# Ledger of designs, part 12: designed miniproteins, single chains, continued (5)

Each design is a single chain, and the fold is of that chain. pLDDT is the mean over its residues in the fold that is shown.

## One batch from the design tools (miniprotein)

Design m16390
Fold by ESMFold2-Fast:
Structure m16390 (fold): chain A 77 residues (1-77)
Amino acid sequence: EEFEERIKKVNEENVKTIRSQDEADKKALEAAKTPEEIAEVRKQSRENTLKLTADSLRRIGDVIDEEIAERKRKAAE
């Protein structure tokens, strides 16, 4: 499979996951009625964003590392 297509697929999956979480966080924020609830939703949203960002970067990095390894292997032939 073409490298660009692999990156595109991973990016599409990451975007869908991030959008789903953003929608959930937005609904939670709209449902929050007290300052304490708003603060808790914002804290959870921040933690979720950091985790998803790290997971997203890791998935992209894995595809790039696989491509680099494959190119090195072919160059050694």
Scores: mean pLDDT 80

Design m16391
Fold by ESMFold2-Fast:
Structure m16391 (fold): chain A 100 residues (1-100)
Amino acid sequence: SVADRILELMRQLIAEMERAETLSEHQREALVHGVLTALALMMELGLLSTPEARALAERAMGRLSALTGVPLRNAADFAALFRERYGADSIRELLEDVFA
């Protein structure tokens, strides 16, 4: 399912962040972009309904916090970072702003 693919993508992104000894600026930005997009999709699609999905989201937010230097403790912290990076509150709003 699409949900299973998004969760697997999140697991892979977390593993890349946790195993990286050295990241170029380009690789860091790509990982940050990937994780922000995957987390926003999980939130938008209501995929945070299971303990496993919530644990993955918490791990992803912890890794994002470490990579960006921005504290990510809750959904409000995430929304603020997403808005700062993309000028939108959600993937839906981002797509509406770009394509509407």
Scores: mean pLDDT 75

Design m16392
Fold by ESMFold2-Fast:
Structure m16392 (fold): chain A 91 residues (1-91)
Amino acid sequence: SALEEAIKRAEELYKENPDKIATASVKLDEDTYVVVTIYPDGIKIVSLVKKAGSAAPGSSRHPFLKKEGVLDKAIKEGKKEIFTESKPLPP
């Protein structure tokens, strides 16, 4: 499943750089992606994200993945992305 693939990709990135935020995205449908983010403290967040330009009302990208174009790269390339260290979101 897209969720399982995104989790696997994010966990591989986290294993390589556990002191950094790891994120991975996998296409779920035409305009929707599953994004998995793992923080240095091990907190895992799963999000559904709409591609930019979606006509759906309320369509938005995950705020912290939009910064520095990381979300755009992940969506276009299906790539794993590593952020520089930031404070984890509270559970």
Scores: mean pLDDT 56

Design m16393
Fold by ESMFold2-Fast:
Structure m16393 (fold): chain A 114 residues (1-114)
Amino acid sequence: AVQVTESGGGTVAAGGTQTLTATFTGVDPAETGVHWQRQAPGEPLRGLGGAGAGGGGTGPSVAGRVTATFDAAKKQATLTLSGLTPADTGTYYAVVSSPEGTFTGSGVELTVVA
């Protein structure tokens, strides 16, 4: 079975840097990519960017502050948010894409306090 486990949420101060991590199993890491989505209260899901065996990028709303990485050997993807603001508050979902299908983690909550 495919599993996606997310970590690195919590309450953090504005101006800092936070890294979210997704660990996945049950798929071939050489054929896998992970992209990240954020759900803010009252807002639709928004793409943030991602990385995979073929490379990665960032979404337009967070370009320049977001770095997405992928490590096939560790079966891990990270999303690093720099210059944190209260607008970065929300639930973050790792979306694992593979030949077997698309699998979304349960979400990790991040609260940014000024």
Scores: mean pLDDT 78

Design m16394
Fold by ESMFold2-Fast:
Structure m16394 (fold): chain A 58 residues (1-58)
Amino acid sequence: AELIAQAAKENGVGGLGYTPLRVAGGDDLQAIRAVIGGSMVGSDNVGPAGRMGAEFAK
């Protein structure tokens, strides 16, 4: 029984845990930052997520 996993799913953090990292691919840190920024905003891949990723990968 994993209460942590259940609590995360109820809060909607389950998908933002490990799944998006593998779905995004590329780089671990860059992927998570780009996914949460790019996918969440739903604007452009070069939008806020792209800028943040670029600065992060300087």
Scores: mean pLDDT 43

Design m16395
Fold by ESMFold2-Fast:
Structure m16395 (fold): chain A 79 residues (1-79)
Amino acid sequence: EKDEVLAEIDKALEEVKKQPETPEKQELIKKLELRKAQVEEDLETLEKHVEEMEKKGEDEAVIEAERRLIEAIRRHLEE
């Protein structure tokens, strides 16, 4: 799930880091690190929010909408 997406980004970072040092390599590492930070912030925040809503007995439709958003973000990151 989220950990799988983060693991995919980490794998890409490791693969890039194995290449010889070039300006392109440094740029790619920076972009991947920024993407990882965004995923950690966005997905973790949304997942925590859903957990809190479920615990508090919030509206089922709201919970479903948040879960769909998390799924959409994961699908976007996969491609």
Scores: mean pLDDT 66

Design m16396
Fold by ESMFold2-Fast:
Structure m16396 (fold): chain A 78 residues (1-78)
Amino acid sequence: SSSLQKQIDDLEKQIEDLGQQLVEALNAGDYDTAKALLQQMSDLLSQKSQLYAQLGDTQKAAQYQQQAADLRAAAEQL
């Protein structure tokens, strides 16, 4: 549906923006900010995974769920 696609597009834009902020935080050595950004990106990727599951795209759902888990693990190491 157009509503689900809009939600996916909105999440994608948020993730891209947070990704840029993450690179800047890491370059500055601001690991507290980097950890918070990784956690936020993980949450948004989990939401994106659920929306793809609702669309029946099980491969993309699994992909984004794995990316969310990887970012959560990275945040815990900071």
Scores: mean pLDDT 91

Design m16397
Fold by ESMFold2-Fast:
Structure m16397 (fold): chain A 72 residues (1-72)
Amino acid sequence: MELQEKLDKIYEEIKAEIRRDPTLTPEQQARLLEFLDKLYEEIKKDKSLTLSQAINKLREGYLEKLRELRAA
């Protein structure tokens, strides 16, 4: 379904950004990927979310976790 495919595409793009980010240690990359995987599964299970809400939740969660890891 087009909506699910768009969400999957954003998820894969974020994972690719994490894997190629030279500012992250391997441990930070692993933690961020694990966090994103869990967040994505939660978003997929929540049938009440619109596509835009799902994308925003995924993007904002990623950026917040990224800032947390970089600030430590």
Scores: mean pLDDT 80

Design m16398
Fold by ESMFold2-Fast:
Structure m16398 (fold): chain A 99 residues (1-99)
Amino acid sequence: SEKEELEDELVEAIKNRDVQKAVGIMVEMLEKYSLEEVKEILGRVVRRAILEEGIPIEEVARLFTQILFALKAEGVISDNEMNELAGEILKVIKEIEAE
């Protein structure tokens, strides 16, 4: 599905440390899906990046910080939406660290 393709593309962008590509994918996701659905996709992307691709937790956190700041700077997301997305990423990281 298109949702699965965007998830896979976002994982690949994170793997390649391609912040600009990741921002573009996030814009497309936020235009097509609800914030709740985007949060669910982001949770899976974070898990896949860390657990399947072996990217260090601190690197994933740094990349998503850059992505979210870029989305905010471009006016794509509000402060509240940035806090919601950042909260989901942090929640997933804490769940992985507890395993």
Scores: mean pLDDT 89

Design m16399
Fold by ESMFold2-Fast:
Structure m16399 (fold): chain A 72 residues (1-72)
Amino acid sequence: MSEEEIQEEIDEALTRMALETTRSLPKEEQEEALRELAEKYKDNPASLKAILEYAKENNMDPELIEEIEALL
């Protein structure tokens, strides 16, 4: 694997861990956490897809979902 491929795998793992932590937060804080994660991993499509999937599954703000989809 190249350095780039390794970094993508690390970012995916970190995103998954952050999403698990996010589930324990109050709803208001969850939306802010998802925006921060989307900005942090905006160049990683796999991470953005995981964030988007979480947002849709947890009925997050439709505006937030549209913002994340626009990054893909």
Scores: mean pLDDT 77

Design m16400
Fold by ESMFold2-Fast:
Structure m16400 (fold): chain A 95 residues (1-95)
Amino acid sequence: LKEKAEEIVKKAKQLAEKAKDEMPEEGKEIVTLAEAIKEAVEKKDYESLIELAEELIRKATRVAKESKDPEVQKLAQEIVRLAKELKEEAEKILK
């Protein structure tokens, strides 16, 4: 969980930097969600982690569809994949 959360934060920051002119607010929201996910992992708050991951998946999916920058699209797709994997791991811990 921790390594995937750290990778999500790294990719979120890269996405926000590349999208700063095209989608500045969406980039900032994705970074905020990624950092909240990392905190939830550190606190072992798996219920909040699942909700935050679902929100990140929704926002990153929209960025991947709406962005005209292929690098932003790729980063958003990678964030969606990592967030889905993180959510599945958290759900297994709670079940």
Scores: mean pLDDT 85

Design m16401
Fold by ESMFold2-Fast:
Structure m16401 (fold): chain A 71 residues (1-71)
Amino acid sequence: GAALNEEVRRRFAEELGRRLGLDPERILEMLRQRKSAREIAEELGVDPERLTREAREIERELLQEYLSRES
């Protein structure tokens, strides 16, 4: 649901911001606008390949965690 999507986006933004030294609130805002990792990289002036690699790793970790929370 929308609440789960928002929680996932927040955690993703926090982790990505931590890894790249970027403001997680800015990343979260871009995710709410449905921007891809590539679009976020272009907007923030970071290497899109690096951002995409980090984003894929974080997304995999979060997806695995949320799949394991089946209740």
Scores: mean pLDDT 75

Design m16402
Fold by ESMFold2-Fast:
Structure m16402 (fold): chain A 65 residues (1-65)
Amino acid sequence: MPSVEAAEEALRSLSPLDQRSVAGGVGALTGIPAASVEEAVEALRKHEDTGGGAAAIMIALEAGA
């Protein structure tokens, strides 16, 4: 099962340009603005608390592939 920690690790494995692109996508998905890995992780955690974080995590991981 993907976790926020797994999504953070996947994001950190990307180039800085790709990290910013994925963070923007996470922000669009969650409705919480994100421009960096740290902000994207926080947006995913907040979205997880509402019961939808799994979908956000999957999108973040897929964007990294």
Scores: mean pLDDT 64

Design m16403
Fold by ESMFold2-Fast:
Structure m16403 (fold): chain A 60 residues (1-60)
Amino acid sequence: MDEEERAREAVREVGEIMKRSLEENTEKGIAVMDRMRDALLSGDPEVMFEAAEEGRKVLE
């Protein structure tokens, strides 16, 4: 299983949803988006999944 590709896709999907929801949680949304960007650049699937989970929590 391509864990990196799967992790990148998860972060991308959460990022798209967050971009549309940032109006309600700008401070937390920006911080998590920055973290997701760093995670994608790191190439570490664990960091990417962690960032995606934080994004989902902001969307609650």
Scores: mean pLDDT 73

Design m16404
Fold by ESMFold2-Fast:
Formats: C-alpha cells, structure tokens, sequence
Structure m16404 (fold): chain A 69 residues (1-69)
C-alpha cells in the first residue's frame, strides 16, 4: 500500500513537472496516499473525483509494475 502510494506520488510529480509546474509535495503525497487507500476527503467533489479517476488509471499501471518486481 505505501509503495503504491509512493509510485503514484512519483508519477504525479513527473506529470506536474512535464506541465512546467512546481508540485505541492505535501498535497501531492496526500492525494497519492488517499488514492492508494481509497480515503479521499473530497471524494464527493466532482473535481477531486476526476483527479482520482486519472490517478486510478496510473495506479493500475503502477500496480502491474510492482507485481512484476
């Protein structure tokens, strides 16, 4: 679980940097952990739901990579 959150955090940071943005590391980690555990405080927020959906697609790829380790 924590390893999945760490990989999601890394992917989120890379995505932000590709867009030329400096990521908020604290918020990015909280979003990664929440996505990995399913505890997203703003899950009823449509914007947070859309972000969570994108992270879950990334999480499926990350889960595959962790399983191949």
Amino acid sequence: AEELAERLFERGVEDAKRRGKEPDLERMREQAVGTATGEIPAYLDPVALEAGRKLREIGEEVDKELASR
Scores: mean pLDDT 62

Design m16405
Fold by ESMFold2-Fast:
Structure m16405 (fold): chain A 99 residues (1-99)
Amino acid sequence: MKVKEKIEEKFKELEEELRKALERMGVDEEIRKRVEERLEEMRKKIEEKFKELSEKMDDEEVLEKMEKLITSEVVTILATAGLEKAARSFEEALERRRE
């Protein structure tokens, strides 16, 4: 399993779902830019965490922990930006994809 590629694909999927949620909510451009800036910070955090976990545990455990970290960070970014409805929509979209 190519864990790094899987994580990158999951991040792209979550970013796309986030963008769709923001579009459905009719969020202002100012708020959207703020969310995008936070996502850029999150990418660096994800890269550091992936390197740390990859040295210590199995690929399956790394994938699970990274997916949870990415999801948690996105929800936190949305909630911090005052986009509680968007955060809920994003969580619902992710649950639907798990089916």
Scores: mean pLDDT 70

Design m16406
Fold by ESMFold2-Fast:
Parts: C-alpha cells; sequence; structure tokens
Structure m16406 (fold): chain A 86 residues (1-86)
C-alpha cells in the first residue's frame, strides 16, 4: 500500500540520517534518535522476515552506539538499509 511504501521510505531515510550523523561525528544522542524514528516506522509495517531482520539490525546498531562501537553500528545500519532497499 502507499502507506506501507511511505513508512518504509521514511525508515530508510531515518537510518541513512543516523549513519551520516555517525560518519560526521555528530553526538550519539542524535544518531540514536534517528534509529528510534526508523524503528517506530518499521514496527508499523507487516511483519515480514525482511522487516523483522531490519528491526533486529537497527536495535543492535543502537546498542553498539551506546557501547561506543561506532564501526559495528555503521556496518549494522548499512545492512539494515540494504535489506529495506530490496
Amino acid sequence: SAMEEELREEAIRALKGALQMIEEGVPAAFALEGIREALEKLKQLPKTEEVEEAIRLAEEAAEHIRKGDLETAKELLRKAIELLEK
């Protein structure tokens, strides 16, 4: 549906924003907010294997950011984005 496509596109934009913030050295709180926004959008989508895996990857990325492991967080965010982009 158009609503599902919009939610998916908004989630992708939020994840890409979080990734860019990490790459640019913006404070962790802003990247975590971007991931939170993406997770809210993803949780509104039908529970397909791809959506559930993207949620898992985004949640793991947030935990790695909280631990200061930004390189692993970036890898997990890139995987989530790739999965959502088909």
Scores: mean pLDDT 89

Design m16407
Fold by ESMFold2-Fast:
Structure m16407 (fold): chain A 57 residues (1-57)
Amino acid sequence: HMKLEKIEFESVEELEAFKKKNPDYIIKDLTGREIKSKEEAEKLLHYGQKIFYVEKK
């Protein structure tokens, strides 16, 4: 029973689309910190992070 799932995003647009379709989910970086803004996600993707964690509220 795994509460935390891994998901891969190619772009910030894919990540934002996921958030819109799944409002019950929280997207986290690899340190477990919630990603709350498009700008924050864009910075992580710019530095090469493609894998994120998602957790259902």
Scores: mean pLDDT 77

Design m16408
Fold by ESMFold2-Fast:
Structure m16408 (fold): chain A 105 residues (1-105)
Amino acid sequence: MKILAGSQGVADAARPKLEAQGHTLLVANLKDPQDTSPESMKQLVDEAVKQGADAVLVPGSPGLPTLQREAQKRGLETIALVQPGMPQLMKDLVKANKIKQLEVD
């Protein structure tokens, strides 16, 4: 599948695992990849559709439930990048919203 990463840093962290699984990784060209506003999440989904992605990949953030809702409206999956340093509150948020997880070292 084609997966759009919300930033170059997210893409670089996920690339070894996703490419090993046969996925293609794309990078969003956003002005501020750390902006978790509803407007930024919608812009990320619009960019994913424009690039022909099947899914969007972002770090655990408060914007995740909004991203998942907007992505689902466009037929896209949402994947949360889970890193060892992720706060427990963000891990709980991902789990509570049943968002697909990608764990990286």
Scores: mean pLDDT 75

Design m16409
Fold by ESMFold2-Fast:
Structure m16409 (fold): chain A 74 residues (1-74)
Amino acid sequence: SREAEFRAIMLRTVLATQEEAEAAGFSQEQIDVILAELAARLQALFDAEGATLSPEEFRRRAEAIRREVLAEHS
């Protein structure tokens, strides 16, 4: 389903972000904040545009949000 595909994109984005933050040497406290903010922004995007975005477009937007969140906490 569309919802399952979007949930899978969100989950992959969160897991990739966690892996990158861990590799970069962020503390668990920093990782928790980063992942919470990322999850909130991804959920907000899904709630606002999930009915209109393709999975490919959602994936691109999710990656942009991921990069922005990581940059804000670097």
Scores: mean pLDDT 88

Design m16410
Fold by ESMFold2-Fast:
Parts: structure tokens; sequence; C-alpha cells
Structure m16410 (fold): chain A 80 residues (1-80)
């Protein structure tokens, strides 16, 4: 279902951020807790915001840089 795809895509996003040194393991756990709390409060709103985020990220990552394209593909596959 869309919720399961959303949870998988969010986990991939957190893993990418950790691999790039943007967040540490404690920040990953905090982000997961905040995400689950938001899903419990308003799952449809979280889905809509996530789709808006992915559209923005996809536009930003449509660059000639192959590393950025690879990251965009990882997110796309997790969401599919």
Amino acid sequence: AKREALERAFDVLLEIAREKGLIDDAEVEKARAEFEAALAKDPEGVLAEWERFLAGVAKALKSPNPELRELAERLREAWA
C-alpha cells in the first residue's frame, strides 16, 4: 500500500543522508520518531507533503552530475 511505500522511501532517504554525512544515527532515530508521529496524526497530509518533496528533489537532482541522478533513482525505486 502507499503507506508501506512511503515508509520504505523515507528509510532510503535517511540512509542516503547518513551515507553523505548529513545526519548521524541519533538524528536518524529522531527523524523516524517524528515521521511516525506525523503519520499517526495525519497520514494523508504526510503523503501529500512527501509527494511534493519528491517532486522538488527530482527537479533539483535532474543535473548532469551522475551521483545526484543515482540518488534520485534510489528514491524512485523505493517509492515504486
Scores: mean pLDDT 73

Design m16411
Fold by ESMFold2-Fast:
Structure m16411 (fold): chain A 94 residues (1-94)
Amino acid sequence: SMEELRKRKEELFRRMLGIFLRKRAEMSPEEAEEFVRNIRGIFELIDKALKEGDLEKARKMLELVEETIREMETASPKEAVELLRETLEEIEEI
C-alpha cells in the first residue's frame, strides 16, 4: 500500500503540473506563483503523511487531489488557482 500510494502521488503530481503548464500562459505572474506554491504545499503535506506512515491520511489527501484535478481540467485559469487554494486548506484539516 505504501508503494501504491507513492506511485499514485507521482502520477497525480505529473497531472497537476500538466494542468499548470497548459494554463500558465493565461495566468498573471502572481497567480502562477500562487499555483506553484500551493502545489508544493499540498505535496509536502502528502509526503509528510507518507513519511509518518499514516497511509489512511495520505490516501484521503490523494483522493482530494484527484477530485481537484478533475475539476481543474474544465476550469478557467483563475478558477483553477481558487480550486487549488481550497484544496490546500482542506488537506491541512486532514
Scores: mean pLDDT 89

Design m16412
Fold by ESMFold2-Fast:
Structure m16412 (fold): chain A 73 residues (1-73)
Amino acid sequence: KVEEMLAAIDAGDRERATELAYEVAQELGLKPRGATPLEQIRYLAKQFQEKLGLPAREASLLAHEYLAAVERR
C-alpha cells in the first residue's frame, strides 16, 4: 500500500493517492491532531516524514490529500 501510494504520487494520480493515503494513515493508527486544519496538516506531514520516510514536500501533499479524504467521509 505505501509503495502503491508513492507510485500514485509520482504518476500525478491525485484521486488514487488520496484513497491510498487514507488507508495507509488508518493502518498506521494516525488521526488528525490540532485545533485547525493547518495544524492537522502539519501534524500529519510530520508523521508521514517520520513513519514513511517521505520528503517534506511529498509528506505535505499527502497530509492535504488525507484531510480531504477524511472530510469527504
Scores: mean pLDDT 73

Design m16413
Fold by ESMFold2-Fast:
Formats: C-alpha cells, sequence, structure tokens
Structure m16413 (fold): chain A 92 residues (1-92)
C-alpha cells in the first residue's frame, strides 16, 4: 500500500497537482526512505518551498543527512538551495 501511495504522489508531482493536503494526508503512510525519495522528486520538479519544508519536517535525522548527500551530489542550483534548507534543520 505504501508503494501505491508513493506512486500516486509522484503522478501529482509530474502533473504539477501536488497540494499541501495531499502531503499531509499521505506522508505518514510512507517509510522514511520513501519520504526522502519523494522530496528529491519534488525538488527536481521545482515544487514550492512550503511543500519541501513540510516533507523535511517529517524526516528523521538520518533521512535528513541522506537527503543532503543526494542533493549536494547535484550541480543544480535549486537542489543546492534545497540542501541548505535541510542543513538548517539539522543545525537547529
Amino acid sequence: SSKEVYEKLLELIENSELTKEDVEKNLPKLSQEQRVELLLEMARAGVPRELLELVMSRLDEESLRRLIEELRSSADPFLQLTAEMAEERLAA
């Protein structure tokens, strides 16, 4: 069931239809690994900062570190900015 939820959220991202309500309702159904993968896809798609911050708030410290590593491996300026957001959460 978590795989089906994850795939549905990916479709919403691809279609630029992902809402705050979709994230709030479905994020608890995902594993920490799936939440990291979701956030990476959201960042690549240029999803609004508010939704990125919402997903980051539901990541544990290990998942945040993995996210930063994945984002920092990219030369994309938007992925670099997303990594800075995640680094701020670890520093708090």
Scores: mean pLDDT 87

Design m16414
Fold by ESMFold2-Fast:
Structure m16414 (fold): chain A 95 residues (1-95)
Amino acid sequence: MEEELLKKRRELAREIVEKLREAALRELEELIPPAEEAIEKGTYLKEARQIALLYGAVFGDQEFELELIEAAKNKDEEKLRELLEEIRRRAEALR
């Protein structure tokens, strides 16, 4: 039955999502130091977009993603550092 195929597909999708979350969480944590350096250099828009994408993959919070991108676009270094610290705290809470 089609329902059995959908169940199997959902199980595979869940397994893939869990593996992708672990990978995204690891990359997210690894991007924090380079992002802090990029803030100091004024090149943070690229790093902010990568972090926002990974954050969205791990936490599913689009409002936070937009806030991070806007802070980078406006070159708000204080806000960017605050958001990076929040990401770190949330990532640690998942461990």
Scores: mean pLDDT 71

Design m16415
Fold by ESMFold2-Fast:
Structure m16415 (fold): chain A 99 residues (1-99)
Amino acid sequence: MDERIEELKAKAEEGDDMAGFAAAGLYLYRGLQGDEEAFEEALKILKELGDKGDKRAKAYYYMLQGLKYKKQGDLKKAEEYLRKAAELDPDDQSIRDLL
């Protein structure tokens, strides 16, 4: 998995936004398994893609920020970010299930 993530990250640095999104997904999977460094890398990649105009990446960035605040006990801020994610991608059932 690490070799796959590094390959996708290298392609993303060359301008392959699809590879960047895939790398973020793999980092997120590891982050959800308890790898805090991988979780922060997923946030970084999704933020960069969202800033470039990828609406889906921006929605996932807000969702992950919401989950991060929920883990920290800031339920009000968690709800705010999860609502922002749902507004950007209302058809994503996974985001709606978190509200």
Scores: mean pLDDT 75

Design m16416
Fold by ESMFold2-Fast:
Order: structure tokens, then C-alpha cells, then sequence
Structure m16416 (fold): chain A 84 residues (1-84)
């Protein structure tokens, strides 16, 4: 189903972002990895926003929490990039 497929893709992209963000903490290429992580989280955010639009109202709180978590991660990465 489109909703389940979009959620699965969003979760996979988010996990890729998580991996890049963790790698940035110990890498000499920190800026490049942070920029890649930021892009992955932005992509994941778009999939969760699409899922929220299609989802039944009873699932909205769960998607809103996931969206909020990704938005906080995006903000954290943007703040780290400003310090480099």
C-alpha cells in the first residue's frame, strides 16, 4: 500500500541519515558527512509528511512525533554546520 511503502522508504532514509550523522562525529570529513545527513533527514521528512496527509486521524500523533524528531535532528545538524 502507498502509505506503508512511503513509511518504509522514509524509515530507511532516516537510518541512512543516522549513520552519516554518527560517522560525522569521528570523521575528518565532518562537514561533508553532516551535509549528506542533513539531505537524508530532509528526504525522510518529506516521506513522513506525505504519510501524515494520507494516514487515518488515529495515526496522526505517531507521524507528528516522527516529523518533530526529524525536524530536531535537522536543526541540530544545521547548528553543527554553522560551527565549522
Amino acid sequence: MPLEEELKIGEEIRKEGDKLFEESKTSENQKELLEKALKKYQEALSYYQLALRVAPPQFHPQFEEKIKEIEEKIKEIEEELQKL
Scores: mean pLDDT 81

Design m16417
Fold by ESMFold2-Fast:
Structure m16417 (fold): chain A 75 residues (1-75)
Amino acid sequence: LSPEEIAKKVVGVALEHIAKNRSKLTDEQIEKIEELVKEIVEAILNEDFEKAKEAIEKLSEIDPEMAEKIKKVLE
């Protein structure tokens, strides 16, 4: 898979998870998740997988289920 295809899958996973779990997430959590997902996507597009992993670890502190789903896309 190209970095662009991986990034698209990450965005898809994040959007689906937020949509399904909207009632369980605060607006502050959603804002922080969106910021971290953007960091992950930018890192993937730059092929900086170490930076992507760091952003995923930060995401796991807020939403460990979403972080695991995104991690599986990178594996």
Scores: mean pLDDT 83

Design m16418
Fold by ESMFold2-Fast:
Structure m16418 (fold): chain A 64 residues (1-64)
Amino acid sequence: DELLSKLSPEQRRKIATEAAAVNLRRIGDNEPAISMSEEGIYKEALEHPEDFSEEVIEALERAR
């Protein structure tokens, strides 16, 4: 994906780690898991920025 390709490998790893944590929490709460695709992670960060660190949100906003 073009958006995530603008990010460093370290930023992408952090985004994937935080997205995985969101999925673990959602599954525990009996909620549907988010897609681990680049589009799915980006959409979740836009809809629920509170679930991600400020560093990840800033990186995704800068990639736009």
Scores: mean pLDDT 73

Design m16419
Fold by ESMFold2-Fast:
Structure m16419 (fold): chain A 90 residues (1-90)
Amino acid sequence: MKAPDAKVKIEIEGKKAKATVENEKGTTVIEEESHVMTDDVKVKVEIEIEGEKAKVTTESESLKETSESSASAVLGGLNGLAPEAAKLLE
């Protein structure tokens, strides 16, 4: 089965979110207002989508976590954090 690979990198700093979406159509960079309260800390989220599976890595000053989930669940979460970036993956 041919499933397109997509990669999303989100950098959140204060009230600003920068998302870089890489898929078969190319690379798109989106800057939008963060819907997450960060208390001026920096948080980086990397999402790799392969078919129906997604791998999410979250990195902050105190936490580094990697988890796997379904692509649909991760896209739902991404729509809450960076809705403009999520639209590029639908």
Scores: mean pLDDT 69

Design m16420
Fold by ESMFold2-Fast:
Structure m16420 (fold): chain A 95 residues (1-95)
Amino acid sequence: DKDEEEKKYAYDVFKTALELKEKGKLKETLDETEELHNYDGEKNLVEQIIELLKEYYEKELSLEEIKKLMEELNLPKPWIDGILEAYKEYEKEKA
């Protein structure tokens, strides 16, 4: 299922970014972008995720602000769903 694969990819990318942010390595990883480019996803979608991650790194965004930003970037629904799932999981684990 392509939508499930896209959702899983978006989840994994954003979950990894949240873990890297906790370690203080997110900016370094975003600047290198190597791990994100090694996935079979479309380059344009990866670039949109990188823009979302840069905004999240520079600003402490709420779940609602992240959702709005994803809608403004016109991300596909599976990507939005995957990112939201990763964020909710991260917030639950952080608490």
Scores: mean pLDDT 65

Design m16421
Fold by ESMFold2-Fast:
Structure m16421 (fold): chain A 58 residues (1-58)
Amino acid sequence: SKEKKIVILEARKGILKGAVSFLKSLKVKRPDKADQYTAEIKKLEKEIKEIEKEIKKL
C-alpha cells in the first residue's frame, strides 16, 4: 500500500541521515580524510533528496 511505502522510505531516510551525522563526526576526528567523507556525505544527501521526491510522488 501507499502508506506502507511511505513508512519504509521514511525509515530509509532516517538511516541515511544517521550515516551523514556519523560521517560528519569522522571528519572532525580524521581531517586527513575530510575530502573523502565530504564526498560520501554529498552522495548520501543526494539519496535523501531522491527519497523525499519519491515520497512526494506517492
Scores: mean pLDDT 87

Design m16422
Fold by ESMFold2-Fast:
Structure m16422 (fold): chain A 65 residues (1-65)
Amino acid sequence: MVSRLVAGAIYGVSLAFETGTLRIRVEGDTLIVEYSPENPELNERAVEELRRYAESLGLKLEAVP
């Protein structure tokens, strides 16, 4: 499920957040992205953008299908 909070912070990834197939949470120093294989290309782009965002915040990124 899409998180509106992250969509507001990362406007460049807003299309991915409209699909409802991406779930995002933060655990400690790690940004965890859960994605559905239903839209693999879109989810791959979203994960890549979120990786860049996590790096800018000093967080680790973990992507889970």
Scores: mean pLDDT 60

Design m16423
Fold by ESMFold2-Fast:
Structure m16423 (fold): chain A 97 residues (1-97)
Amino acid sequence: LLGIAIQTEYWLGKPKEEVLAELRRAAQDTLKNAEKAYKEKNPSLALTTGINALSLRLVAPKLAEEGVITPEEAQEIVDLANKAIELSDKTIEEYRK
């Protein structure tokens, strides 16, 4: 949670175009890593990816609240993060058997 607050503070000082580009890249990379973890049955990668996705899900709405990005843009990031979380959870659950 503290790390998420620091990450939000970091992005608040940047122009919208840079913030949105970084968030979209981070969300897409996180989903790609979640897909890789699922394909490779890698629970460690799934756990790390899930944590990164949770951070994006918490930070994006805060940036919209601060007026840095729009609520629609924040929801785009949240939707990608939720897909990564779902796939990461599935990877971990399937590994348990």
Scores: mean pLDDT 79

Design m16424
Fold by ESMFold2-Fast:
Structure m16424 (fold): chain A 103 residues (1-103)
Amino acid sequence: DPARREEIERLVEELIRLISSRLDAAGVQRMEELLARLAELDASLEDFERIALAFADALIREFELSPEVQEEVRERAKELARKYPKDLTYAKLVTEISPPARR
């Protein structure tokens, strides 16, 4: 259904923009709503990988991660999307692909 694919693409683009704009509490809730809607629409693993990679890219920019750590964070994002197809959450993104806290 072309209409379903167009809706999925719009939701993925909205999520990527939301992730790139910095997430507050309202943004996190909107992200969870969009992720749930994408699962309902039967979005592909590639769609969820795009979202996870956008989150990885946001972390890379925020923490100014080195090239070696950038590769690791992107690989963790891809693995997370594959491990939790249609059950990707903000909490899983933060806990599984975030770099170690600066101490």
Scores: mean pLDDT 78

